# Ledger of designs, part 3: designed miniproteins, single chains, continued (3)

Each design is a single chain, and the fold is of that chain. pLDDT is the mean over its residues in the fold that is shown.

## One batch from the design tools (miniprotein)

Design m8072
Fold by ESMFold2-Fast:
Structure m8072 (fold): chain A 83 residues (1-83)
Amino acid sequence: MKVLKGRVVEAGEMTAVVELFDGEAKVGDVVGLLDEKGNVLAVGEVEEAEGNRAVIRFTNEESGKNAQKLVGKEVTVVVAPSS
């Protein structure tokens, strides 16, 4: 797993766009978005990746709602590569 820093640029109902500061994600990677305290707020899979930006589709509605509250904020992004 990789631990990266990023910012939530925008969020929809079940998706978010994250800008990564310290690396890249790839389509199919599983990602968790954590707050500054290390709480897991959102979990999803990368649907699109272009350079340092990734579009994440969340696995549940709670993740989507939490990501909407994170727009403009810095987050820890934990990336588990797809096999």
Scores: mean pLDDT 83

Design m8073
Fold by ESMFold2-Fast:
Structure m8073 (fold): chain A 83 residues (1-83)
Amino acid sequence: SVESLKKTIEELKKKAKEAGLPLDEYMITGSEVLDLLEKNGVSTSIRRKVETLLGRRNGRRGSSAPISVGTAIESLEELIKEL
């Protein structure tokens, strides 16, 4: 649901704050983003769309390539606008 996506965004923001890093400087993998989405009950179809978006932003599947938390949040916010 949209609420599950919003919860994931807030958890990503919390991770950066707890690390004392700006969102654009805190690095995370696409696999870690997908794991958080699964824990928050995001459907498999939506998680597949997120995987595609993250893969596009790094030129490949986003499962192992590091991205900033800011980039991950932007991708999730873009998806929410399409739902």
Scores: mean pLDDT 78

Design m8074
Fold by ESMFold2-Fast:
Structure m8074 (fold): chain A 58 residues (1-58)
Amino acid sequence: MSPEEVLETGGGTLLTTKDGRRYQQIGVDSAGNYTAVDLETGEVVTIPASDVVSSRPL
């Protein structure tokens, strides 16, 4: 699949951080931080809401 096709079919929200990294949101923790998958590495990470500069639906 092309990256564009994955983005079209993938549910959730695309997050962009201050450093230009992109993540697919998969959840929110009890503190309001985003649980997301790094689109470059596939790693599951926790992102503070303060680090997110843009969010959009996939």
Scores: mean pLDDT 71

Design m8075
Fold by ESMFold2-Fast:
Formats: sequence, C-alpha cells, structure tokens
Structure m8075 (fold): chain A 107 residues (1-107)
Amino acid sequence: MKVTLDPERIEKVLEEMKEKGEELEYIAKLLLKVNEGIKNNKLEELLEELLEELKNTDDKKKRLMIAVIALGIAEIIGNEEFIKKLYELLSEEEKEELEKLLKIEEE
C-alpha cells in the first residue's frame, strides 16, 4: 500500500500524543523532528542526528523508538547505507524487537 506522509496530519497526531503522557511525549518529540525534516527537506541530516541520539541513549524504550523512526525514514528515502549503520548499533535482541514492530505495522 502507498505510505503518504502528510506533515499537517503528523503535527496534529504529535500534539494529541503529548497530552497522553511521558512515553508518548518522547515519541511525539521524535515525530516532531521527522515533521521538521520533511518541511525543510533535511531528512538525511535528521537520520544522522537520530543515529547520534541512539549512540548516546541507554534507555531501551527510547533506543527502540529512535531505531523504528530512523529505519522508517531511511527506507522511505532509500538510504541503504544508513540502514546498515543503524543495524550495526543495535544488539541482536533489539533487531528482533524492531522486526516484530515493523511486521505488525505492515499487516
């Protein structure tokens, strides 16, 4: 199916998520960076920033959220080299969890 990225729709979802608690607030902050990258055509710069955040983050939930978003962006723009770099930063357990989440979204 066609994935259509609508910056205005993303922005509204982010605002709703911020109101629903701390875990959703972190996801909302990541999605705001995605929205800004789309608006400014800086998705490649955003991917490098997310990669650095992943390196500097020890929280397993935050790492997984960063990895999901970064992988999604990299696949959308077709940056296979970035996908490889992302996977090199993840443990085998983190890769398995990431694949499970992506399969749920594809079904």
Scores: mean pLDDT 68

Design m8076
Fold by ESMFold2-Fast:
Formats: C-alpha cells, sequence, structure tokens
Structure m8076 (fold): chain A 95 residues (1-95)
C-alpha cells in the first residue's frame, strides 16, 4: 500500500519541527513552568500539523512503532534523539 513520496528536504523539515516541539516541552518540564496560553496554542497547532503529516506519510504499523519508541524512552534529551532517529528512519522509506 503506497504512501506519499517525500523529498529529503521535507523529511529534514518535519524532523526539525518535531525535535523543536519536544525540546520546548522538555525544557518547560525541567524548569517546572507552564506555557503561556498563546504559546500553548501554538504548540498544540504544531503538534496537530506534525501528526497530520505523519498520518499521511507513515503506515499504521510505522505510526505504532514511532509511538512505542516515544513511550519507551520517555521525555529526556536522549529519548528525544532516539525518537528523532526513528522518525527519520521511517520517513526515509518514502524517499
Amino acid sequence: KPRRKLSEEEIDEIVKRYEEVMTKILKARQEGRLFPPEEQEKIAKEDIEINRFLHDSLTYEEQVELRETEIKHNLTPEGIKAVVEKLRELLSKRL
């Protein structure tokens, strides 16, 4: 079952956006602070757009694998890197 073909630039962009969102969330949690409502809305919108892109680009099985990686590593700097590497691996199948 074919999925949408991706360019290397599209993969780099989505991976960067994912890493930026996760890094912001991690930093806020480490600092014990809440996001202001405006920033929280921007993060939620970005998360929705990323998830829509992943739904269009990945199979159900690949989406499950990505989510299992997220759950296994928790929200840590090393965990974010592991999820980013898995995301790039999965999206590269669409090159």
Scores: mean pLDDT 79

Design m8077
Fold by ESMFold2-Fast:
Structure m8077 (fold): chain A 85 residues (1-85)
Amino acid sequence: STPEAEAAAAGLDVEFQEPEFLSATSPEARALAEGLLALARRHGAGIRRISLGPTRFELELSLSPAAGEAFGAWVDRIVAATRRA
């Protein structure tokens, strides 16, 4: 299944808006989508909307402080991996 199909099955609308940073077809974009879906499953009440598509990446979220810290750490990890690629 595609990350978009998995997100739709989980009740999320996932769409990437920053194409210069991430390509939806790249391994990094796939890892980002999978990580977001995993975090949504664990902290789902704190994540309102994630946009993942071929040309767009956008987040709308409302997180507890603890969930915000976990999400920030995960984003930093993915950004570091993308920067190395």
Scores: mean pLDDT 52

Design m8078
Fold by ESMFold2-Fast:
Structure m8078 (fold): chain A 66 residues (1-66)
Amino acid sequence: GAMARQREAELLRIRHELTLEVRKAADAGDPSPLAQLWRRATQEGDPASAVALMDEIRRRAEERLA
């Protein structure tokens, strides 16, 4: 149980940090794909962009823990 809880807590922390960095980049007009996805999800309300953004943040968080 404890190891699974620790890994989930670490994933949540990394996802939170990545979300803040993507938001800062998007606000600064960064042309990166993640920053563009953030702008489309938040400014245009595109559900597909919102899903893609969440999936990519999750994927990158998992890569950092691997």
Scores: mean pLDDT 82

Design m8079
Fold by ESMFold2-Fast:
Structure m8079 (fold): chain A 75 residues (1-75)
Amino acid sequence: KEEVIEAARALSEAIKAGDVEAFREHLQRLVDLLGEKLPKEEAARYIPALQLLAVSAVMGYADPEDIVRLAERAA
């Protein structure tokens, strides 16, 4: 879904910019969108994976673009 991909892109850009406040806002928005738009079982799998990936990207262990790829797979 376009909204989920757009939210994932915003989160990826916040991580690249090192903007902690934007990171928190966009991560929460993406989590909320996934919980709302995905079946409960899929949300239970994708949300923890997204949170782990986002934290890993902030720490330099993952590519922030992988967040967008995960969102595309979930949508």
Scores: mean pLDDT 81

Design m8080
Fold by ESMFold2-Fast:
Structure m8080 (fold): chain A 63 residues (1-63)
Amino acid sequence: GEEEARRLREEEEKLRPEHLKLGLEGKSLSSEETFEVAREIGRKLREIGDAFEEGLKTGKPPE
C-alpha cells in the first residue's frame, strides 16, 4: 500500500545520506561543507519537484 511506499521513502532518505557518505569516504569534508552540500541538494530537489509538479498541473511537457 501507500503506507509501505511512505516507509520506503523515509528509509531511502535515511540511507541515501549514508550512501552519499560512503562515496565521499575518501574525501575530507568539514561539517560546514557537508551542511552546505546537503542544503544545496535539498533545494535543488525541491526545485525539480516543484517544476515537475507544475508541468503535470499545466499538462505541458517541460521540453
Scores: mean pLDDT 60

Design m8081
Fold by ESMFold2-Fast:
Structure m8081 (fold): chain A 90 residues (1-90)
Amino acid sequence: EVMRRLEERAREIEERLRKARTAEEVIEIAERIVELAETVRETAPELFGLATYERHSREEFLALLKRQLADALLAEGRLSEAEAAEARAA
């Protein structure tokens, strides 16, 4: 079932995010979120904010997520400023 697979992917992303401490991990998480969002948009567009996704290209959305995740983890003391800067620049 498509929904169950999407829930499993979301759960994996949540686990990775809880443990993330490096720029590489933030980049991987952002990429997984973009892939999940694309799958949801294709299979169940009503469950994903099309307006939010369509306002950004894939590359713009990925860059936005890298920045937002890096900033959030930095604010929580879970990333160093150097790691956060690397994730934002990638």
Scores: mean pLDDT 73

Design m8082
Fold by ESMFold2-Fast:
Structure m8082 (fold): chain A 102 residues (1-102)
Amino acid sequence: MMEEAEKIKKEMEEKIKEIEKTEKDPLIRKAKILMVKADMYYQLGLLYYKAGDVEKAIEYYQKAIELLEEAEALFKEAGDDESAERVRVLIEALRRKLEKLK
């Protein structure tokens, strides 16, 4: 578990560094970084769910949703309605997953 969690965190850090180097729009850059962090929390949630820790899985999925909602708002502010809509679909899918766990 700790080894898998550490790998997920390292992959997030590498993706964030790449976004910081390549994305020039500050709103889009922040939104993309939030999406990477949300993916990390989603992967951690899956890891804990597979280990039987449903309570911790729910906590991480909720953190992922919060970050995705912030990313959606930033994409809308930047005028990137396509990316905002894609994030909305992810939020709705993850909310449906949470309802099945309760």
Scores: mean pLDDT 86

Design m8083
Fold by ESMFold2-Fast:
Structure m8083 (fold): chain A 94 residues (1-94)
Amino acid sequence: MTEQEIDAVVAALEALLSDPSTKLEIEGNTITITHSDDPLVVATAESALDGLREIPSVEVEVSGNEATITLHGSPEDLAKLRERIEAIREKYGK
C-alpha cells in the first residue's frame, strides 16, 4: 500500500466510526464494520465503502449492515495502518 492509500483508508474508517452505532473489528488484514439499520447511516456507510472500493489494494464485501474490508499490503504497511486504526478506536471509544 502507498501512504496515500493508507491515508484514504484511515479517512474512510474515521468517517464510518464517527457514528456512535458503528463498530469496528480487525483481524490480520481484514476489517469488519457493523453499522445500524438506519437508512441514513446505511447510505453514509455505503458512500464511504464505495470510496474504499476505488483503492486498488482494498477489497470490500457488503452483506446487510456488515462490511468486510480486506487490505493487501506489506506487513510494515499493515502495521502502520493498524496503529492508526487503534488511534481512531481510542478517539471514538471503540
Scores: mean pLDDT 78

Design m8084
Fold by ESMFold2-Fast:
Structure m8084 (fold): chain A 80 residues (1-80)
Amino acid sequence: SEAEALARVARLTAERLAAAGLDELAALARELAEAAAAGDWERALALEEELIAAARADPETARIALEAVGAAQAEVAAEL
């Protein structure tokens, strides 16, 4: 399902962000995963906006965040 796929991508993204030392971004991604798993799309969208805004704080943070999301998406896609 879309909710399960998004929740898994967000959870894997959070793990990668935490590994990179971006703990605040990792916390937002984890909350996004929980909202998506619960089907709370209003909260999921709001958290996604906060995550994007926080990731755009500087170019290096944005690059790490994009790489984390891309890697998480590729991992989920490989299991389909």
Scores: mean pLDDT 85

Design m8085
Fold by ESMFold2-Fast:
Structure m8085 (fold): chain A 81 residues (1-81)
Amino acid sequence: MKYIVSITGLTREQAERLAERARALGAKVVISYGNINTVTITGLTLEQARELAAEAKRLGANYSIAKDGKLIEGTGEDVVG
């Protein structure tokens, strides 16, 4: 079962490190650099998605976890960045 995690508010270095970890799990990663850096990770299990989301939250970032275009869970205030 494949989930999508969108993470906003990481530094470039934090985003790249998280992307490497996600790729090691077999996931596909896209990083969008800008005023707010966004990391989009696809191909995760729910457990893997929650693990990466928890790490992002610990780093002060916002996250959303979705499956098939439906939001499953996320930070309530800044789900999209």
Scores: mean pLDDT 78

Design m8086
Fold by ESMFold2-Fast:
Parts: structure tokens; C-alpha cells; sequence
Structure m8086 (fold): chain A 68 residues (1-68)
């Protein structure tokens, strides 16, 4: 099986995605990658960090949490 992201790795990536407002489309793609390459619980936690810190990504992060 392919290596999934650890909780620590996923949360660090979520904080980096949340801080970058220069490319919302690329950040949306990274949020999708986090959702599918992490355990469900880790993905939800990471997406909540993005939703709380980046208003431009809040809607996509909230929708991904509902889909998981």
C-alpha cells in the first residue's frame, strides 16, 4: 500500500495551505490531496485547520469534511 500522510505531516501541510492566499485553486487541490491521502480522522482535523484559518478555502474544506 502507498504511504499515507501521518497526522503531524497532514497538520503541517494544512497550516502551510491555510497561510498561502496567492493561489486559491492550487490550495484547493492540495486540500483535496490531504483529504484522500490521509486517514479520515486526520483528514477532517487538517481540513478544519484550513477552514478556520483561510476564508477563501473554508467552503471547499467544509464540503470535503462532509464528503468524508
Amino acid sequence: AMRKLSREEALKLAEEIAKDTSNPDANAMFALALAYDSDKETAIEALKVIAERNPQLKKIADNLIKEL
Scores: mean pLDDT 70

Design m8087
Fold by ESMFold2-Fast:
Structure m8087 (fold): chain A 65 residues (1-65)
Amino acid sequence: MVEEEVKKIEELARRVKEANPDISVELLIDLMNHQAELILSTLTDEEDKKKLKEKVEELKKKLEE
């Protein structure tokens, strides 16, 4: 389910930041992008792809704010 993958990406970014407080937001976003690309490559349904992209963009925006 796409929501589970999004939550996993969010949790990964949070844990990485907690373990590495000096990590840049830019690097965290890059890691999230790589994870999203891997998941997108396994999806065949356009609705799931769109949901994943939108949710990941929301998470990135929250990190930048």
Scores: mean pLDDT 78

Design m8088
Fold by ESMFold2-Fast:
Structure m8088 (fold): chain A 68 residues (1-68)
Amino acid sequence: MSGLEAGEAEILRLYLAGRLSPEQASAAGKAVEYYYETGDEEAARRALLAAGLSEEQADRLLAAVREG
């Protein structure tokens, strides 16, 4: 499984659990795609937090991309 697929799976899990709004899920998808393509973890983290995700949610998503 690619890191992008792992990140998208984690976003879907959080969304289905009611932990993310549709707007947050969309923004998170863009941020994890950016991180997968560029490796810029700092910019991706800032984008996730700006979208209203918690620090814990941002850490989990970035780890999913990194470990996948």
Scores: mean pLDDT 84

Design m8089
Fold by ESMFold2-Fast:
Structure m8089 (fold): chain A 104 residues (1-104)
Amino acid sequence: MSVEERILEKIREILLKDVTPEQADEIVAFVKEKIDRLKKHIEELAKTKSPEEVRDEVFTLASRYLEEIAKKLKEAGASDESIKKVVDLFFRYVQLLLLEELLK
C-alpha cells in the first residue's frame, strides 16, 4: 500500500468514529481530490519556479485546502479531535510531497 493509500485509510478510520460510512467515504474522496490537485500543481510549478517559490505557493494552496477540509468535517459532524487529526495527517503528507520534490 502506498503512503497516500495509508493516509487515506487512516483518515477514514478516524472519521468512522464520528460520522457515517457514507459521509466518511465522501470526505476521503474530497481529501484525495485535493491531494491529486496539489501534486499536479507541484509538478507544474517545479517546471518554472525555484524550490523556495514552489514551497511558498504550495503551502498557500494547502492552507486553503486545510480550511475547506476542516469546514467539510465540521458540517458532517466530526469532533474537534477528529478534525485536528485529519488536518495534521494532510499537512504532514504535504510536507512529505515537498521534501520528495526538493530531493530530486
Scores: mean pLDDT 85

Design m8090
Fold by ESMFold2-Fast:
Structure m8090 (fold): chain A 75 residues (1-75)
Amino acid sequence: DEERKRKITEEAVEEVRAEGRKYGLSDDTIEGLAALVRWGTERMGQRYSVEETERIAKLMVRVAKNSAEIIAKGR
């Protein structure tokens, strides 16, 4: 279901943007992290099921959130 995969991708991207804003990251950094999550989730969605795409999206969001925290602490 392409609609479910699209929703999973958009929810993952918004979650990463929210985390970046919470840490006060620059717009460039937030959109960079969001673009990586979007790219990976869409790429995997082409090859994997909805369930696998959701699992991968959750992992990518966790990695992106951890990256946002590390970037914020590195300031």
Scores: mean pLDDT 83

Design m8091
Fold by ESMFold2-Fast:
Structure m8091 (fold): chain A 102 residues (1-102)
Amino acid sequence: MTADDVAAALRDLAAGLRERGASGRLLAGPLEVVLDPEDGAWRVVGEAVDAEGAEALAEALEWMADALRNGETGLRRELESAAGGRAVLVTESSAAYDRLQA
């Protein structure tokens, strides 16, 4: 997959979240897109979130898609809901570099 493929997937996910408003289930399946320097893949990881978290996540996904297209790396956003939903958005450099620096 290319960075453009990841950006398109993130935007599709954001659109689905906005259209349905409250479906945290859209976060479970297609959220696992990993971009790592070793594998050449970006990571977007999440669990189901509540309605508030879903809207915030949709906005974050669009911003990450734009940043990805602009060649930005090292992005991290963490979204949590009091209802038990969690999503962590991590680009290649944050997770991989922190792991490999050791």
Scores: mean pLDDT 47

Design m8092
Fold by ESMFold2-Fast:
Structure m8092 (fold): chain A 89 residues (1-89)
Amino acid sequence: MEKAKELIEKAKEHFENGDYERAARLVAEAIQEALKNGDKETLKEVARLVMEAAKQGKDEFLIELRRLLTPEQQDALSEAVTEIVKEEE
């Protein structure tokens, strides 16, 4: 749980600095840790970051992230995005 949060914080820092490849790798590792620990809160934090990146047109980050994620990780992220959208409605 703590490790996944640290990874997200580092990912945000690299994302803000335009290091999308590093940010994507850190996000992928955070998703892996969150799934290992059943941490839905961390998955939602990742989903919010991904949604924000999409709104900003950060295609390089999104493409790199997709390449790094397993199908299971992609499904978990998609479910977290769906939960956030439902909460906002």
Scores: mean pLDDT 80

Design m8093
Fold by ESMFold2-Fast:
Structure m8093 (fold): chain A 93 residues (1-93)
Amino acid sequence: APQDLSNAEKVQLVAEEAGLSEEKAANAATMILTGLEQLVPEEYLYPVPMALVRRGLLSPLEVRHAIAALRQRGLWVEAEELAALAREKGYML
């Protein structure tokens, strides 16, 4: 399954398939996959987890952490949209 890939392989796949070829977007994906979501710049904290969820590359715990980080920054609409996409893709939140 895509979730069984290493974090480096997940970053490469997201860069290739989701158009996250920018170094900053790839670094944000690495931070999310390593539990550093609180350090991700606000502009990447919504689009990067959304791309990872569309590809099935986040665990349910990583999705919950990304939603919490969005809420902590006052991005409540983006947090709700990420949660809705995750539920649509079969995540148990």
Scores: mean pLDDT 77

Design m8094
Fold by ESMFold2-Fast:
Structure m8094 (fold): chain A 73 residues (1-73)
Amino acid sequence: SKERELTLLLFRGLALATELILLGKKLNDESLIKYAEEFVKRALELAKAEDIEGLQKLVDEAEALVEEVRAKL
């Protein structure tokens, strides 16, 4: 169902946002923390609009950022 898919994407997004905040704190990189804050706001807006494709794209972009940041550690 759309509701299940949307809920799973939101949980995945929350996990990614948490990881970005922790990485931002570890690296003293405020831009990662700001990205995570904006990401959560955007994800909630897309979820409210039931835009599963937009939310998936946003989650994929956040995953790519986490991988990029981790590769530099």
Scores: mean pLDDT 88

Design m8095
Fold by ESMFold2-Fast:
Structure m8095 (fold): chain A 74 residues (1-74)
Amino acid sequence: STSENFLAAVGVLKEVAAENPDFDILKASDEELEALKKKVEERAAKQPPEVAKMAIDFANKEVENARKLRELQK
C-alpha cells in the first residue's frame, strides 16, 4: 500500500532525526547536508525498494528546500 510505504519512509526520516537531535537543516553546511542524506540512504537500504525510494526522495526534497530558503534569505 502507498500509505503504508509512506509511513515507513517517514519512520526512516524520524529515526535519522532522533539520532541527530542537534542537527539544524537550515544552518547545516553543504557537507553536513550530504552526510545527513547518506545516513538516510544507509537506513533506507534496509527497507523494501519502494520505501527506500520514498525516504531518499523526501530527504533530497528537504535538503533542496533548505538550500533554496538559505539562498532566498540573502
Scores: mean pLDDT 79

Design m8096
Fold by ESMFold2-Fast:
Structure m8096 (fold): chain A 85 residues (1-85)
Amino acid sequence: SGAEKEIEQRKNEILKEGEELKEEYKKATGDSSEADAILEEAKKRIEEAIKEYKERKITPEELLKRLEEIREEMKKAIEELKKKA
């Protein structure tokens, strides 16, 4: 039962960070469309990772590692957008 709570918390933390990065990008550029696309991709990857966990294809530890990888990739993608703006 503790694993489900930790997964939900980690998902919410990643999505919150993504929204904060998107708002910073929108504030700097006046447009969020490219950052929105990165957030939608991250959300889709999180959903697929959780699905694999529910199908017992990956362990809770592997899921949490994958969620952290998605977080880092999302952050890098938005930072790259900021450098090109």
Scores: mean pLDDT 84

Design m8097
Fold by ESMFold2-Fast:
Structure m8097 (fold): chain A 90 residues (1-90)
Amino acid sequence: EEEKIKQAIRALLAEADYFLEHAPTLTDEQFEKWKKAFTDKNNPIIQLLIKHYPEIENLLKEIESAKTKDEFIQAVKKLREFLENLLKQL
């Protein structure tokens, strides 16, 4: 189970890192697609992580509630920091 959780954390971290690296060049349409991807309740990785870490659900709600690109970027940075710290403890 721990190995599956670690892989799920790494997968979501990689997604967050990719988004943050490319954020300055993304269009409004691309930001909306990324927002949907990070908050997709049908994503097995997201489902697994929320099941074990309910705090992630609150971080994803913050991403979902972001009204500006800057708010969205900041919310993803918070998620990334949480996941990075979580991975270091496993």
Scores: mean pLDDT 85

Design m8098
Fold by ESMFold2-Fast:
Structure m8098 (fold): chain A 68 residues (1-68)
Amino acid sequence: AIPPTVTIKPLNPDTVTITFPDNATLILPNGSRLTGEVTLTVDEALNAKLIYNGNEYDLSDISTIEYP
């Protein structure tokens, strides 16, 4: 399989956006699987959060990112 491209873009000084391809899957420790566009935000205390469909997830608890 050909790995998808991940693009990292800063939205402002304290925010970084990482866009996953629609077919990439993000696995959380609770076994949840997130597919589609995911954004990563980093606050001024360097606490990283993943935003998916309006829900906030702790990046430090991300288990795996799967590609097709």
Scores: mean pLDDT 55

Design m8099
Fold by ESMFold2-Fast:
Structure m8099 (fold): chain A 75 residues (1-75)
Amino acid sequence: SMEERRRKVEEGIVRAAEEGDGTGVAAALHEAVKLGIKLSERAVRAAREAIRIAEEQGDLGTARAIRAQLEKAGA
């Protein structure tokens, strides 16, 4: 179901962010965009936190990838 897919994608975004996996956050956001899934405030906050951490670590490529996917998702 779409509800189950949305839950899985949302959990993927949050989990990747909690694990410090910025590449995983970008990949999960890309999946959300492909499926046309509207992101929750929780998922958007997790993705923004992942951008902050990536920038602090000097991983500007990962930060850019996450920003691009958030913009495509309408956030």
Scores: mean pLDDT 86

Design m8100
Fold by ESMFold2-Fast:
Structure m8100 (fold): chain A 62 residues (1-62)
Amino acid sequence: MDDGARSREAAVRAAEAGDSTAAATAAWQLGKVDPSRREAARRAVEAGRAGDSAAAKEWAQA
């Protein structure tokens, strides 16, 4: 029952660290639990890939 919370936390951490691959993996797992959060996590990966850690964190939390 904590899978969504853990996946979201992992995505935020990966985005903050600039690890877009780990963030993408966490977003995929999050999408299985909360589909609405999958798009936000995906955008966090894209922001992190662009080097914008602040935007990546915001999207991962949305």
Scores: mean pLDDT 63

Design m8101
Fold by ESMFold2-Fast:
Structure m8101 (fold): chain A 73 residues (1-73)
Amino acid sequence: MKIIEEAKKKLEEKGFDEDTIKEFIELIKKLIEHEVSDDDLKYLVDLAVKNPVVAFAAASILITSRQLERELK
C-alpha cells in the first residue's frame, strides 16, 4: 500500500502523465498480488523513473510469468 503511494509520488514528480502513472500503479498492484517483494517493487519504481519502457516490460513479464504459473495449475 505505502509502496503504491511512493511510486505515484515519484512518477508525478518526474512529470509522467496521469494515464501512464495509473497504468504503472495497476502493474504494481498486480505484482503485489503475485507476491513480488517490496525490494523488487522499489527497483521497478526506480527503473520506471529512469527507463519507463524497460520498467513496463519487466513488470509485464513478471506478471505474465506468475499468472501463467497459476493458470497451468
Scores: mean pLDDT 77

Design m8102
Fold by ESMFold2-Fast:
Structure m8102 (fold): chain A 106 residues (1-106)
Amino acid sequence: MKVYSDEEIEEVAKFLSELIKKYFGDRVSSEVSPEDVRRFLRRVAEAGLANSVEELKKKVEDVLKDAYNDPKKQLLMLGGLRLDPSLSDAERLLRFLYGELLSRKG
């Protein structure tokens, strides 16, 4: 299993925060903790969803851009965040991203 460095985790956290802010504005929190990212990256590595940080960044941006341009996906994502106050916005969004990455694995 691939182990990500603390530097790679921080890089992905910053990237995700910037993308969330860009596509969803302040409708959801753009705050993404290193712990949330570490958990997400572990799942990505276990499922073989990306071979590098650069490949992962591209795939994640494609997912978020697709969701932004699809009103149904956007509503489901935002509605889910509002209905489960026990989860952070970041954790819920990362779970959505993981599910989309899995569904796109050929």
Scores: mean pLDDT 73

Design m8103
Fold by ESMFold2-Fast:
Structure m8103 (fold): chain A 92 residues (1-92)
Amino acid sequence: MEEKVRELIEAFKAGDEEKVRELTRQLVAEYGRDLRPLLELIIKIGKEEGLTKEQIFNIASTVIGEAQRLGYLTFEERADYLEYVRKLIEKL
């Protein structure tokens, strides 16, 4: 998981939209049943890589949105994960 999250963050920093989309799909397929560990790792590595709070939120919200789009999350679960991520990022 950590290596793929680092690749996702590097692809995001490079503006490689196609690679961001593909890595997001892979991560969601593997971890869509409980996104909390994945989202926490995105926040941790994003901070270590010098991303802003807004950039970290954008990556996390993309992952959550794709999980909902692919049917791993309901609309309500998506809202709960977005709130979870906001609370974690506020503490950065």
Scores: mean pLDDT 83

Design m8104
Fold by ESMFold2-Fast:
Structure m8104 (fold): chain A 63 residues (1-63)
Amino acid sequence: GPVYTLTVIGDRPALTSDMKPVPKGTTVEVLSIRPSSVPGLLVAELTDGKRLLFHEKDVEITQ
């Protein structure tokens, strides 16, 4: 299926579901992106089955 490329561009790191930071300049592949229960916060599914939490303005997404 289509894979998206997500790059953290903001100074605030993204956070994995196991509470590990993904800092600015990191690029990861994601299978899906959806809104979270928190306003402005999105959740992506990583290719390894982990989730990534991030603010929409802190990332660049390409297909």
Scores: mean pLDDT 82

Design m8105
Fold by ESMFold2-Fast:
Structure m8105 (fold): chain A 68 residues (1-68)
Amino acid sequence: SAAEELLARFERELATTELSEEELDQLGARVAWELLTLQDAGRISEAELRRLLARARELMEAYVARRA
């Protein structure tokens, strides 16, 4: 799905790119906005949105932990 492809791209960017705190926040906000846009368009359910936002948060937390 477009949402799963979006998260796979996000995970890849986090794995291959060194991001500043501002860049990480901007990337995370973009991913969240794109997920919300998919939900508003009826392409994902409210339950899928919650799950995918939780997954994006986990990916960001893992990225921060790796840099600490």
Scores: mean pLDDT 84

Design m8106
Fold by ESMFold2-Fast:
Structure m8106 (fold): chain A 66 residues (1-66)
Amino acid sequence: MSNRLVGRAMDEFDAELDKLGETNGSASIELGEDGQVLNFEIHVDGDEEAQRLAKKIEEEYKKQQA
């Protein structure tokens, strides 16, 4: 999988966080030798709405990987 898909998910996450207000989040991505995504996790502190969006992005990413 390309870094483009992951980058887009992160950009979308950042845009949604900005809309929800002041919230902090982080994403952890593990890449293989060929840039393939081995693991992708999103962690958000505090805001339930941001956590829900993070989970939606993670789920969408998993669907695209399948």
Scores: mean pLDDT 61

